# Ledger of designs, part 29: designed miniproteins, single chains, continued (2)

Each design is a single chain, and the fold is of that chain. pLDDT is the mean over its residues in the fold that is shown.

## One batch from the design tools (miniprotein)

Design m4991
Fold by ESMFold2-Fast:
Structure m4991 (fold): chain A 120 residues (1-120)
Amino acid sequence: SLDEIIKLEEETIKKLEELRKRAKEMSVEELTKALIEHNEYHIEIENKMIELISKLDEEVKKKAMEVYDEHIEEHHKLLDKLQEAIENNDIEGAIEQLEKIIELEKETIKKLKEIKKESE
């Protein structure tokens, strides 16, 4: 259901906000480990999201898939920039990319909630 998809996105935001709060006090090694853990979590959530979207009614599925395809494309771009910042020992740049990922997740939730409202 769209509610399950929205809940997964909200849980992702919570994890990213906790990481952002700690990022300023983390070493490059700790940030690298956190990025690896986030990427592993993201792959699992992406697969689950695709499965959940595939089970929606055809018109809702089309809209949700379009939103999620855009989300994945932008998320991967931001993760690449985050990794580059960490590799360059740019902690401030890494935090900036984390904040952009959080905002992307929030925008995706907003779009999914609008789809839900239109489908009811």
Scores: mean pLDDT 80

Design m4992
Fold by ESMFold2-Fast:
Structure m4992 (fold): chain A 93 residues (1-93)
Amino acid sequence: MSVSDPKLEDEIGWAMVRIAAAVLTSTDPHVSSAVLTGAAQSQEPQPVFDIDLTVEGEGALERAKEIEKELQEIAKKALSHRKDASVNVTAKE
């Protein structure tokens, strides 16, 4: 028997992405702050997870792109029931 709750599947999937974002940003010396928007902050079901990063130091913008790529892979796996789930990272210095 499987629990058929599509809202719970969305909540769990985005929670996993949010946890991954927190781990990746909190352990990275190039990230000064991270603001989660879209599905992370919105109570409405959104297919896009927006994250704003303030980054510092050499290679910081390249590191922000690596974080985006990793989060996109996590979102694709955690939200496999959604064909339109994506992660968008906006980095600023």
Scores: mean pLDDT 72

Design m4993
Fold by ESMFold2-Fast:
Structure m4993 (fold): chain A 88 residues (1-88)
Amino acid sequence: SIFLSPEELESDRLYSESLRAISEGDVDRALELAEESGRLRSKVSPEEAQRLVEQTREDARAAQVDKQKQVNLYVSSSIIDIGVEIDE
């Protein structure tokens, strides 16, 4: 049956906050929110809860790596820009 339980609704809300934390680069907060979301969802579906927590951890790790790559790209871009201005 398709029913929105209070636990499932709260789990979805925490998961959404976790995704927002990932987008803001707050990996620690994202993982904490994902674990709480998974804990609530495990009362309804333990397998789905584990999958969501694992997926969020992977997404958070990927976002952290992407943020580091973006910082490295920005630093490299800034050095190149300064170099071009000096060489011109």
Scores: mean pLDDT 65

Design m4994
Fold by ESMFold2-Fast:
Structure m4994 (fold): chain A 80 residues (1-80)
Amino acid sequence: SKEEIEELIKEFEEQAKELLAEMEKENFDKDDIEKIKKIVEETLKKMREAKSYEEAVEIAQKGQDEIIKVYEEAYLKKLS
């Protein structure tokens, strides 16, 4: 339902805000933070356009995978 999609969007947005805030506190590269912000924005837009809850979940999962990839690369860079 639309209500379930809206709840999923809120959960995704809140988790993303927490991650971004933590990355800023931990002095991650600004470019990597901006990459994640862009993925979050694009994912949220696609979720809002989703025709079903299942489609919204798939979009959220793809967004999370992209965020994890950028985060892992940024984290390894920070350890160097």
Scores: mean pLDDT 88

Design m4995
Fold by ESMFold2-Fast:
Structure m4995 (fold): chain A 61 residues (1-61)
Amino acid sequence: AAEAEAKAAASTDPAVSRAWLVRALVERGRLTPAQARALFERAMREKWDLAEVRAAAERLQ
């Protein structure tokens, strides 16, 4: 989880950053794999930054 979060922050590719962040949230038990997939697809469509992805994930709890 911490490694995936670090990779999300370090990545210069927004798609790669989003993918690592949703993976970290699944590993921390904050999202199911299905929720992570839906959140990733929406984040890609709406071009969310990592703070927006985190905010949306918190609302799914």
Scores: mean pLDDT 78

Design m4996
Fold by ESMFold2-Fast:
Structure m4996 (fold): chain A 57 residues (1-57)
Amino acid sequence: DLHEKAKLLLQHIEDNELSKTINLNTLAKSLNASKGAVKKALLEEAKKLGIEIKLVE
């Protein structure tokens, strides 16, 4: 599930104090999904977790 993968990635970023700037092209390729689907899942899950992210292409 794309939403579960997005949630796990965001939690991993928060727990390890990693950069909150996420490259959509790289992530979409890694997840074998469209940029639109990845962007939607990331924005929805980030909002639920209260995490502020920056998406770049």
Scores: mean pLDDT 83

Design m4997
Fold by ESMFold2-Fast:
Structure m4997 (fold): chain A 95 residues (1-95)
Amino acid sequence: MSKETQDLAFKAMKYLAEAKRLSEIDVEKAIEYAEESKKYALQVAEREDGKGLAEVIAGEMRRASKEAFAASPEQQKVGEKLAENAEEVERKLAE
C-alpha cells in the first residue's frame, strides 16, 4: 500500500473518530467531520491499493451509524449521515 493511500485512510479514520466523539456534544460539527471522513474514504476507494482499506473504513462508518441510532434520538441525524457515507463508499468499491 502506498504512503498516499495510508495518509488518506488515516485522515478518513481520524475524522470518523471525531464525528463519533462530537455526536454527543455538537451534532452539526459531527456531521461536518463525517463529511470530511467520507471525502477521504472515497479517495481511498478510488485507489487500486486502497480497496481493502476502504471496505474497513465503510464497516467502521456502519458501526458508528448503528451506535449513534442506539444512543439517542438527537444523534439520529449523525447516524443517518454515517450510514449514507458508508453506502456511498461501498457503491464506489462496487464500480
Scores: mean pLDDT 86

Design m4998
Fold by ESMFold2-Fast:
Structure m4998 (fold): chain A 65 residues (1-65)
Amino acid sequence: MEEIEEAARETARELSRLTGQPWEVREIVERDGELVVVLRNLATGDEIEVPARDLRALAEGLRRL
C-alpha cells in the first residue's frame, strides 16, 4: 500500500509541475480486483483515474517532460 501511495504522490507532484495547478491523491479504490488511484486537480475539480500498476511508469514518463 505505501509503495502505491508514494507512486501516486509522485504522479500528483509531476502533474502539478507540468500543469502549474495543484493535484492531490483523492483515493485509492479496488475495482474488479485491481487497485485504481484517483487524482484530483484542486483548482478545477477534475479527476483522473490511473491503475496502480501504471503509476510508476507514468510518473517516470512525466518527469522526463
Scores: mean pLDDT 81

Design m4999
Fold by ESMFold2-Fast:
Structure m4999 (fold): chain A 96 residues (1-96)
Amino acid sequence: AVDEAVRRLREAADELAKVQEENGDTKSAEHIRKLADELEAAVRSGDKERAIELATMLILHGAVTLAAAKSSGNQKEADAARRLIDAAVHLEDALR
């Protein structure tokens, strides 16, 4: 359950990062990949508190990205941001 939730979150983070890179937003893409890397490390080490903190950071980043994408009419980025939020929420539930 947790391993599958981490895999989904990594896939969602990489998808959003790729969309952001395609839009020229390399800094946001680098930030999201770094958070995903740190989250995978926290899960691997058994640091549930840190993993939940990082998942919350990804939810917040996704929410800001979703709002901006909706305002600009970027449906592809909005859909990727929603998947990231959903995956991060699912991971928090799995870590409980």
Scores: mean pLDDT 87

Design m5000
Fold by ESMFold2-Fast:
Structure m5000 (fold): chain A 63 residues (1-63)
Amino acid sequence: SLQEKIDELKKKMEALSKKIQEVNETIRRLDELNERLRQLHSEQEKADKAYFEKIKKEIEKNK
């Protein structure tokens, strides 16, 4: 029956659309995590540079 085939195809298309939405939501969450990771790396780099500068100044003070 043609109608049954059409109904089955519609169900498959709806299921696929839902999976695409779930994948897109996962991608967005991964992007957020990557942004947070970049921010943490930036903060760590800044902290490391500040610490290095302090040590360098202390060495220069000692001569």
Scores: mean pLDDT 87

Design m5001
Fold by ESMFold2-Fast:
Structure m5001 (fold): chain A 85 residues (1-85)
Amino acid sequence: EEEKKKEIIELVKETLEAAKKNAVGAVAKFRELKKYLEENLDEKKAKELVEKVEEAMEKILKAVEEGDEKKAEEIAEELLKEIEE
């Protein structure tokens, strides 16, 4: 299971990094993450994590649109710390 946790963290990180660049890239990475979670986690855990990542992604995209790069980075770091623990 530790290998799966590491892969999940990497996919989440990629999705959040993509969100800091543009919406199209973020959506593509999020789809990859969602598919991996649905295939490797139970339904409840997959849904919970998908919801958290989607919410963070939306907040990051909004912060970037408003020119607040610091806020976008803080949102990404906060979610990654939550998933790591």
Scores: mean pLDDT 80

Design m5002
Fold by ESMFold2-Fast:
Structure m5002 (fold): chain A 87 residues (1-87)
Amino acid sequence: MEELKEEIKKEVPKFLEEGKRLYEKALEAGLPEEEAIRIMSEAIAVAAAAKVFEKRGITSIPPEQEETLVQIIEEVAEELEKEWLEK
C-alpha cells in the first residue's frame, strides 16, 4: 500500500532522537558505523509503523498482509539508511 508507506515516512521525525540514541549505544558496543546506521534505520522504521497502526486502531495484522507490511518497513529503513550514509 503506497499510502501506508507515506504515512510511515511522516511519523519518522518523531523517532529520530530515539534512533540516534540507539545509534550511539551501538557504537559504544563496538559495532561499525554502517551496522549502527542500519540498526537505527530499522528501529525508526518499525517504531514509525507501530505509531501508524496505533493511530489507525490496528491491533492485529492478517497473515496475507504481513509480508507486504514487512516489505514496506524494509523499504523505509533502506531509504533512511541511504540518507544517513550520504551525511
Scores: mean pLDDT 77

Design m5003
Fold by ESMFold2-Fast:
Structure m5003 (fold): chain A 110 residues (1-110)
Amino acid sequence: KVEELLQEAIELARRLAELVRQMAKAEQAVKEGDESAKEKLEQLRKEMHETAKRLDEVLKQLKELGGISSEELSELASKLTAAGIWFSAGDYEGAVELLEEVARKLEELK
């Protein structure tokens, strides 16, 4: 159960990083006049929201089951919050780097 949740959390963090990369590309396409990229951007936003929500739930379940400590959860949550701030500021590379760091830390816990 714990190992399955850790694997899910790793995959969700990596998926968020990939979604950020795709959103950066779609946003650039919109700026260059590709109106069709707006629909893709909205779909990516929905998937990002759902993925982030599931990751938060999985991390909380891992803490409850003893798969991660309260300190580890706090560190991961802090990095996810920072990634969201960088993303909102348009620093997609910074957001991706933080999300990949979250995935690496979760792999170290397996």
Scores: mean pLDDT 86

Design m5004
Fold by ESMFold2-Fast:
Structure m5004 (fold): chain A 87 residues (1-87)
Amino acid sequence: SALEEEMREMEEMARRAAERGEATEEERKALRELQLRLQAAVLAALGDEEALRALAEKLGISVEELRAHVTPEVRAYAERRLAEERA
């Protein structure tokens, strides 16, 4: 899936950054954006609208913009991860 490909690219970026001893600005931006999308998807899967609003406020964006990052694939991934961690 596209999300699995993005995560694989993220792992490769992190590995290369570790080998260099630094992360580029592009790598830091990509990693942060993916982490924010996954966090938003987890909160959406939990139905925690207050936490979503708090996260959006902390990031300086609207809740609607934050929700736009929660694609069906990202949501499915977050729901699966939550189920796995409870097992």
Scores: mean pLDDT 70

Design m5005
Fold by ESMFold2-Fast:
Structure m5005 (fold): chain A 65 residues (1-65)
Amino acid sequence: SVQEQLTQTEIQLLVFQISADTTRYLVEKSGGKNEQEIKNYQLLQQQIADLQTQIAQLQQQVAQL
């Protein structure tokens, strides 16, 4: 169902947010000198933004039920 898709996407968002927080910690610990972790953080932020867009679309579909 659309509701199950919404729930699964929200869980995926939570997992990506935890990964982003961990990556941010590693960037801060390096004093911003770890270019690979900076790139990883930017990629995770883009994926989080994409998931938030998907959640908004799924929420609109649920609201029409």
Scores: mean pLDDT 85

Design m5006
Fold by ESMFold2-Fast:
Structure m5006 (fold): chain A 104 residues (1-104)
Amino acid sequence: GMMARATRSARATVRVEGGEEVVEIEDLGDDSYASEELRERLLRLMEEAAREAGPGPVGVAATVTEDGFGHAVALDADRVAVGAASEKAEGVKATALKKGLRAP
């Protein structure tokens, strides 16, 4: 549908476990198409949050909703400092993300 609006939502949470960063991403709109772009966007946001926090562990939870025609992006992010860690989440999830879009 050229004029159809697609609402895609995803939530990502980064936490520290045993001094390692663990990234969890959950899609909130099951009827939406593959939200790989949305997942990549969440990962970039979390990387930015980690850099901004500076040295030390950071837990971030963010929900992003995109509207195809509304140019509407809603972002909510919470930050939690936990223990002592110094590794980025990009290496954990980045390799799991691929183009892999269903484009008939």
Scores: mean pLDDT 42

Design m5007
Fold by ESMFold2-Fast:
Structure m5007 (fold): chain A 77 residues (1-77)
Amino acid sequence: MEQEREDALKWVATRLRAIGHLVEAEIEIAKRLGKKTFDELSDEEYKEAVERALQRAREDDGPETAKALEEIIKEME
């Protein structure tokens, strides 16, 4: 039971880290462009945020977090 719970929490944590990278990238792009909210991002600007988030997830957390982010993005698009 303990191991199963740890594995489940690790899976949730990986997905939360992936989402965190995307949100942070969107906020950074919005601020750089002088936009007040990331809802104002164009499709092209959102794609830049996605590419930045994927790179950071890969470099900071590793391939598992990057894969989780790719799956989340596909589910939202």
Scores: mean pLDDT 76

Design m5008
Fold by ESMFold2-Fast:
Structure m5008 (fold): chain A 79 residues (1-79)
Amino acid sequence: MEEELKKLIEETKKLLAELAPLITQEQADVILKYIEKYPEVVKEVAETLKELLKIAKEDPELAKQALDHMAGVAKQALK
């Protein structure tokens, strides 16, 4: 596995840990499985999570809704 991919996955794990108060552990696990199965999306997911961390400072409810949607998409993709 490429070093850049490993770093992006670890960064995504850290971002999900910082967003943990807004999502369930189940949702975080689903998102992690999604990026592990589809490594090509990991950069987009990491960038989205960074933006959601910024949004969460001003509107945590909007950030939570976006995270719920992302987890739902990931869950459907894993079927």
Scores: mean pLDDT 82

Design m5009
Fold by ESMFold2-Fast:
Structure m5009 (fold): chain A 59 residues (1-59)
Amino acid sequence: AANTYRLKGLVHKLEGKFDEAIAYFKKAIALGDSAAVADLAATLTLQGKLAEAAAYAAQ
């Protein structure tokens, strides 16, 4: 389940739907997919949310 949410996030990110991508990455992390942390940080950086992105990248 967690990996499925991460993949959905990646699809939305590729479509430029960053808010939807972030929501899916957060769901993936909540379900135990720690790999989604890097994807979340990268997407936050693309939105200019550098402080939030840095906090996730430091984990």
Scores: mean pLDDT 79

Design m5010
Fold by ESMFold2-Fast:
Structure m5010 (fold): chain A 74 residues (1-74)
Amino acid sequence: MLSKEELEALEQRVLRAALAAMEARGGAPLSRDEMLAIWASHVTPAQLREILEYHGVPEEVIEARVAELEAVRA
C-alpha cells in the first residue's frame, strides 16, 4: 500500500505533467481523454485506486475510474 506522501507525490507528478502539456500547447485546456492519457502514463490502475480511496471517493466511482484507465492502457 502507498503512504500518504507517496499518493500525494503521484498526484503532484500527474498535475505537473498536465500543466506542462497545457503549456506546450500554448495554454490550451486539456480534454478529459487527454487528462486520462496523462494519468495512464504515470499511474497503474492499482495506484489510481489507492489515490481515490485516500480521497474518500465512493467505491462505485473508483471502479468506474479504474476501468477507464485500464481501457486506455489496453
Scores: mean pLDDT 79

Design m5011
Fold by ESMFold2-Fast:
Structure m5011 (fold): chain A 55 residues (1-55)
Amino acid sequence: KVDEATLKQAEEQVKAGKSIDAETLNKLTAAGLQISGSPLDKAWREAVEKQIKAL
């Protein structure tokens, strides 16, 4: 399971249109996050936020 602080950090980065840092991204991917696309894409941000909430 991913800790709440890591999930919140990732959500903040995605909402700001920033790339998720490598350490946080590795933790999320290990927990099942699928990352295909760009943080500049609204649909990608919405999909990632939904996946983060499911973790």
Scores: mean pLDDT 69

Design m5012
Fold by ESMFold2-Fast:
Structure m5012 (fold): chain A 100 residues (1-100)
Amino acid sequence: EERREEAIKKLNEAIKLLGKAGDLVTDPEIIRDLIAAEFLVTVARYYLEQGRFDEAAEALENAIDLVKKAYERASTVNPEAADYLKKAIEKLEEALEIAR
């Protein structure tokens, strides 16, 4: 797989996992952080499609920070949502390593 295509595939997998976590949560702070993270993942995908790997990496680093914050909160209120968020973090970190 081409570097860009592999990274985008990981982002698409992460988006599905973030969506599954979002369906399980009603906490407004988790929802806020997930909306912000999904926006940054979309921005990262746009940069990857343009071959702008440095900008994609920056957007992914910020998205990962937001998902980690959501994960910490979810782990105390909804462990099932937290499991999906942990898997999403792994996919986002894989995409970040490809983008770097």
Scores: mean pLDDT 88

Design m5013
Fold by ESMFold2-Fast:
Structure m5013 (fold): chain A 64 residues (1-64)
Amino acid sequence: SMEEVERETEGFAAGYRKAAAELAPKEEAALAAAKTEEEKQKIKRDTLSEVFRAGTAAAREALA
């Protein structure tokens, strides 16, 4: 339903925003310590993956 889509969307957004804010200091520190472009790209991908997983988990919780 549209109501479920709205709850899922807002849940995802809230979870994403929270995780992004919490992980930003760790990502900054890791990027500062990284010695190669490959390491920096991995850090960015891993952080993005974690943020998306948090969003997905929050969306699922919003529908429960």
Scores: mean pLDDT 87

Design m5014
Fold by ESMFold2-Fast:
Formats: C-alpha cells, structure tokens, sequence
Structure m5014 (fold): chain A 62 residues (1-62)
C-alpha cells in the first residue's frame, strides 16, 4: 500500500524536499508531482487524512 508519510521521509532523505518549505507546501509539492498517486491512479489531490499524515511526518523531520 502507498504510505504518504514514508514517501515524505524518503524524498526528504534524498534531498528532494527543501527544509524551508511549510508542511502545507510539502503537501502541495506531492500533489503537483503526483507522488500520492500510484501508476494508473486518478488521485491528484491529497485526502484530509493524507494531508495530516504528510504534515505530521514532515514536522517530525524538523
């Protein structure tokens, strides 16, 4: 299963997410680049649950 929180951690560790972004901007980054959607998915916008998971994961990295 796709885990948005693990995706945030992996991208951050790879240096693909700048530390200066707000948690909300990280959610927008993942939505824009479709990191939340598995191949063949129509999901382009984070659910409220995914948004909270992404923001919490990003806050824990700081």
Amino acid sequence: AFDPALAVRALYDAGLIPRRLTPEQVVELLEKHQFLAPPGSALTTATPEQRQQIMAAYRSLR
Scores: mean pLDDT 67

Design m5015
Fold by ESMFold2-Fast:
Structure m5015 (fold): chain A 100 residues (1-100)
Amino acid sequence: SPEEFIERLKKALDEMIKEIETAMKNKDYEKVLQLVDRFELFVDKVIEYAKELPPEVRKEVLNLIKEAIDKMISIAEKYGNEEAVKRLKETKERIDKELE
């Protein structure tokens, strides 16, 4: 169901945010970039799946991803990871395009 998908998405996004923050705290910069790579692939799959959802549900899904990206950017900026900030901003621009 759409509701079950949204709940699973929220949980997955929260866990990805926590993993990135942990890698940043540990100064494991290679792990941070690996997690950003995995997040980008996850976003691509969710965007594709969201095309099959009702328009209002699709918009909710894309906005949840956008909120998660904003949290990830804030974490990356706090820890001075400029490459992660750049890649997350590029991912955010792709979501903004899908919302147009």
Scores: mean pLDDT 88

Design m5016
Fold by ESMFold2-Fast:
Structure m5016 (fold): chain A 65 residues (1-65)
Amino acid sequence: SVEELLKELEKLIDELSKGTGAQRIAAGFLRKDLERFKSLPEEEQNTPEVIERLKKMVETAKKLL
């Protein structure tokens, strides 16, 4: 679900924010994008486009850890 993706991404961003300088910078960019998606109406958050972008952000965050 979108809520599970948002929760997973937030956890990964929090982990990155406690890491190296490069990881903290990456966490900042990911946090900005996350807050943008969280500001969307629930109907827009549940679109295939938004779900796919959230999945890519999760994969990016995992790759950076």
Scores: mean pLDDT 83

Design m5017
Fold by ESMFold2-Fast:
Structure m5017 (fold): chain A 79 residues (1-79)
Amino acid sequence: SSLQQQYQQLLAQRREAIFKSAEYTVLAIGYSAKAVGSEDEEEKEKYRKLADEYLKKSAEYEAQAQALLAQAKALQQQM
């Protein structure tokens, strides 16, 4: 049914959001490590900014995954 297709699409989108959140968390950790390892203050600031930006993106995808789960649960009640 169309409801079953929508449900599966929401679960697939949620899975993608979870993977993207994890990917950006790894990137944030990598740039944070580069900031700590840098001896130049300008490079430290650059890497800290990149780490913060990727951490923000990770949080956004985590929020998206939560919203998609809520939508999937609501749709499941109609099935």
Scores: mean pLDDT 90

Design m5018
Fold by ESMFold2-Fast:
Structure m5018 (fold): chain A 68 residues (1-68)
Amino acid sequence: MEEKIKELEEKAKKAVELVKELSKTSSPAQVDQVRKFALEELRKLGEELGLSEEEIEKILKKTDEAIK
């Protein structure tokens, strides 16, 4: 369980870094599109790892909050 949550959290941190980097040079619309894509990819990874929907939603919400 811990390893699976850690893997999703590591991917989430990389997604936050990527979106923040893009926000320096890209339009708000492009940043929003990449943010949505990253959150969808994280959801898919969480499901592949066998995490509960509640746990996945919690991590996605924190990731989106960190991107803002």
Scores: mean pLDDT 79

Design m5019
Fold by ESMFold2-Fast:
Structure m5019 (fold): chain A 71 residues (1-71)
Amino acid sequence: ELEALREEAARALAEGASPEELAALVRRIGELLTKEAVEKLEAQGDYKAAEEFRKKGAEVTEADVAAILAA
C-alpha cells in the first residue's frame, strides 16, 4: 500500500536506516507508483501514456522518491 510505504520510507530516512534498506524501500515505492499510474491510465483508455510510465519504472531515482514523499 503506497501510504504505508511512504510512511515507512520517511521513518527509515529520519532514523538513519542503512543505504540497502533505503534502496529497497525506494524501489518498492517506485514499482507501486508505476503500477498504480499504469492501471489508472489504462482505466482511462490512455494506453500510450501507460506504456511510457511502465518504461519509467526501471528509472525511478531517489529524487523521484523525494518528490513522492513531499506530495
Scores: mean pLDDT 66

Design m5020
Fold by ESMFold2-Fast:
Formats: sequence, structure tokens, C-alpha cells
Structure m5020 (fold): chain A 73 residues (1-73)
Amino acid sequence: AAYVPTAAEVQASELLYQKSAKFRTFIESTGLKKFSTEFFALVASLLASAGLDVSSPVTDGVIEAVEAVLEGK
């Protein structure tokens, strides 16, 4: 499949992975390959669950919102 992630999706995914230990642990627990199609789909889904989109700048508030979704808060 020719899914090409946007620059915004790549940047958001990279910053979440770099800045959030909870996000890294969650990704490792899923067994997903980092930067696979399934990985980008999961990031988009988590951001949407937090009321955000992939074009939103990855601020500390965005990281906290994603971590709250992962914790079921």
C-alpha cells in the first residue's frame, strides 16, 4: 500500500516518541514497528481521542492530553 505520511504526521509522531516515556512504553507494548503505517494511524487516533489533529503543534499540553488518553482519564 502506498500510504505516505504527511510531514506533520511524521513530526508529531517523532516529537511524541522523543518527549513522552508513557507513549514509548505504550508503543513498545503494542509490538508495532516504529514509523509503520499502523504506527502513524495509532498516533492520529490518539490525537483525535484527545480532541486534536496531527497538524497541532506538539506542546507539553498535547503530550499531557495524549498521556491522559493512554491512562484512560
Scores: mean pLDDT 74

Design m5021
Fold by ESMFold2-Fast:
Structure m5021 (fold): chain A 87 residues (1-87)
Amino acid sequence: SKEEALEAATEALLAALTALGEKELAEMIAAEKDPAKAAALREEWEKALPLAQETYRAQARKLAEERGLDATIEHLQQLTAQTQALI
């Protein structure tokens, strides 16, 4: 169904954004000289991730309601490709 396609597109984008975030976090941790500050960066990321993912899922559903399923799926797929290019 198109609803399943929307969910799949949303999860693909979240996977790409999470991978990019993990890459950026690893670079920040490697550059941090203070082990306590490095640990805090990891902790902040892990605490923020569930809320950020749910916010993106809610935004994807809202866009689908406002702009239609096909347009939203295409938009999410474009964002996924752009995000993957940065990894």
Scores: mean pLDDT 89

Design m5022
Fold by ESMFold2-Fast:
Structure m5022 (fold): chain A 67 residues (1-67)
Amino acid sequence: SSSEAFAKAVEIAAEEFARAKEELGVSRDAPLSDPRLAEASRRGLERAIARHPELAEQLRKLEPVLL
């Protein structure tokens, strides 16, 4: 179902966003305005789509949310 696919996309995006934040050295204490968070979100989304191209539509809808 579309709801199940969206839930899976959220999980995958969150995993890749967490990895991207670690790679960019984004601290837990970083302010929400830190530009590295936007870059981490972009990188995480690209990786999520690469790993699960079948979820690309759902994943691209998450881009403005910054998981």
Scores: mean pLDDT 77

Design m5023
Fold by ESMFold2-Fast:
Structure m5023 (fold): chain A 75 residues (1-75)
Amino acid sequence: SVDEVVAQLERERRRVLAEMRENGMPQEVIDAVEAEFDRIIEEIRRSTDPMEITKLLLRYMALVTELYLLMRKLK
Protein backbone atom coordinates (compact mmCIF):
# COMPACT_ATOMS: atom_id res chain seq x y z
CA SER A 1 0.00 0.00 0.00
CA VAL A 2 1.01 3.64 -0.37
CA ASP A 3 1.00 3.99 3.44
CA GLU A 4 3.52 1.13 3.75
CA VAL A 5 5.74 2.73 1.07
CA VAL A 6 5.57 6.14 2.79
CA ALA A 7 6.40 4.57 6.20
CA GLN A 8 9.45 2.78 4.71
CA LEU A 9 10.68 5.98 2.99
CA GLU A 10 10.27 7.95 6.25
CA ARG A 11 12.42 5.38 8.11
CA GLU A 12 15.10 5.48 5.37
CA ARG A 13 14.99 9.30 5.28
CA ARG A 14 15.68 9.43 9.05
CA ARG A 15 18.67 7.07 8.64
CA VAL A 16 20.16 9.05 5.72
CA LEU A 17 19.76 12.42 7.51
CA ALA A 18 21.34 10.99 10.69
CA GLU A 19 24.30 9.67 8.63
CA MET A 20 24.71 13.13 7.02
CA ARG A 21 24.80 14.78 10.47
CA GLU A 22 27.32 12.20 11.76
CA ASN A 23 29.57 12.92 8.74
CA GLY A 24 29.56 16.65 9.66
CA MET A 25 27.70 17.92 6.59
CA PRO A 26 26.63 21.60 6.81
CA GLN A 27 23.15 22.17 8.27
CA GLU A 28 22.08 24.12 5.15
CA VAL A 29 22.87 21.07 2.96
CA ILE A 30 21.01 18.75 5.37
CA ASP A 31 17.99 21.11 5.31
CA ALA A 32 17.98 21.19 1.49
CA VAL A 33 18.13 17.38 1.28
CA GLU A 34 15.36 17.03 3.91
CA ALA A 35 13.17 19.43 1.88
CA GLU A 36 13.75 17.38 -1.30
CA PHE A 37 12.84 14.11 0.50
CA ASP A 38 9.70 15.83 1.86
CA ARG A 39 8.69 16.89 -1.68
CA ILE A 40 9.14 13.35 -3.08
CA ILE A 41 7.28 11.67 -0.18
CA GLU A 42 4.44 14.23 -0.41
CA GLU A 43 4.11 13.58 -4.18
CA ILE A 44 3.97 9.81 -3.54
CA ARG A 45 1.33 10.35 -0.82
CA ARG A 46 -0.85 12.41 -3.22
CA SER A 47 -0.44 10.09 -6.23
CA THR A 48 -3.08 7.50 -7.19
CA ASP A 49 -1.16 6.31 -10.30
CA PRO A 50 1.12 3.25 -9.73
CA MET A 51 3.37 4.31 -12.64
CA GLU A 52 3.82 7.82 -11.20
CA ILE A 53 4.62 6.30 -7.78
CA THR A 54 7.22 4.05 -9.48
CA LYS A 55 8.87 7.07 -11.17
CA LEU A 56 8.99 8.91 -7.83
CA LEU A 57 10.56 5.86 -6.14
CA LEU A 58 13.25 5.77 -8.86
CA ARG A 59 13.94 9.49 -8.23
CA TYR A 60 14.18 8.78 -4.48
CA MET A 61 16.64 5.91 -5.07
CA ALA A 62 18.80 8.12 -7.33
CA LEU A 63 18.95 10.84 -4.64
CA VAL A 64 19.92 8.33 -1.91
CA THR A 65 22.63 6.83 -4.16
CA GLU A 66 24.12 10.28 -4.92
CA LEU A 67 24.14 11.20 -1.21
CA TYR A 68 25.98 8.01 -0.23
CA LEU A 69 28.55 8.59 -2.99
CA LEU A 70 29.04 12.17 -1.72
CA MET A 71 29.40 11.00 1.91
CA ARG A 72 31.93 8.34 0.84
CA LYS A 73 34.10 11.10 -0.70
CA LEU A 74 33.90 13.11 2.56
CA LYS A 75 35.04 10.15 4.72
Scores: mean pLDDT 82

Design m5024
Fold by ESMFold2-Fast:
Structure m5024 (fold): chain A 62 residues (1-62)
Amino acid sequence: SRDAKLAEARAKLAEWDLSERAKAELLAEYLIFVLGESQRAAAERSGLSVATVSRLRRRLEK
């Protein structure tokens, strides 16, 4: 179920005219805020570093 939702999210992001980094950041946001994944799991699945995911989370939480 979770992997199916992740595959669907990736397919939707591929349809958008966004940079690879922007797609990775949106995927990391989805993993953390919608699927409840850890920062490490979000980093591994999005291809971003844990430090980048941590900064992204802080930016969104304000």
Scores: mean pLDDT 77

Design m5025
Fold by ESMFold2-Fast:
Structure m5025 (fold): chain A 59 residues (1-59)
Amino acid sequence: MAQEELNEALEEAVRAGLGGEAHGIVVRIYGDAVKNGVSTSEADRRIVERIRELVREKE
C-alpha cells in the first residue's frame, strides 16, 4: 500500500513535469526523518502527501 502510493505520486509528478521537484521532496523528507527519528513508513506517507500537493498546486 504505502509503496504503491509513493510510486503513484512520483508518477503523477513526472507526468506533470515536476520530477525534479518531487525528487527534492524525497531527499529532504528522508533527511529530516533520519535527523528527527521519523520512521521510513511515516516519511513515505509525508512524501506522498507533499508530492500530491505540489502536483495539485501546479495544475
Scores: mean pLDDT 76

Design m5026
Fold by ESMFold2-Fast:
Structure m5026 (fold): chain A 75 residues (1-75)
Amino acid sequence: SPEERIRALDVPEEVKERLVAALRKVPTEELREMFAAAVIPLLEAGAVDTALALADAFLATPESERRAFLERFVP
């Protein structure tokens, strides 16, 4: 699952919990997979602040626009 993939990463526990909390606010499995696909490469690259900023911006995006938002980060 997207949550399991985020939790398996070698990043601080606080970062995992913030991203998992964001993921749990996503209503569809498709959007959860897209969110994970955008965030996981940033975390693997050590770009933790960028990943958290992306999550915050995603949650601030209106629900109807969230797919288009993620498509900009998952080419």
Scores: mean pLDDT 79

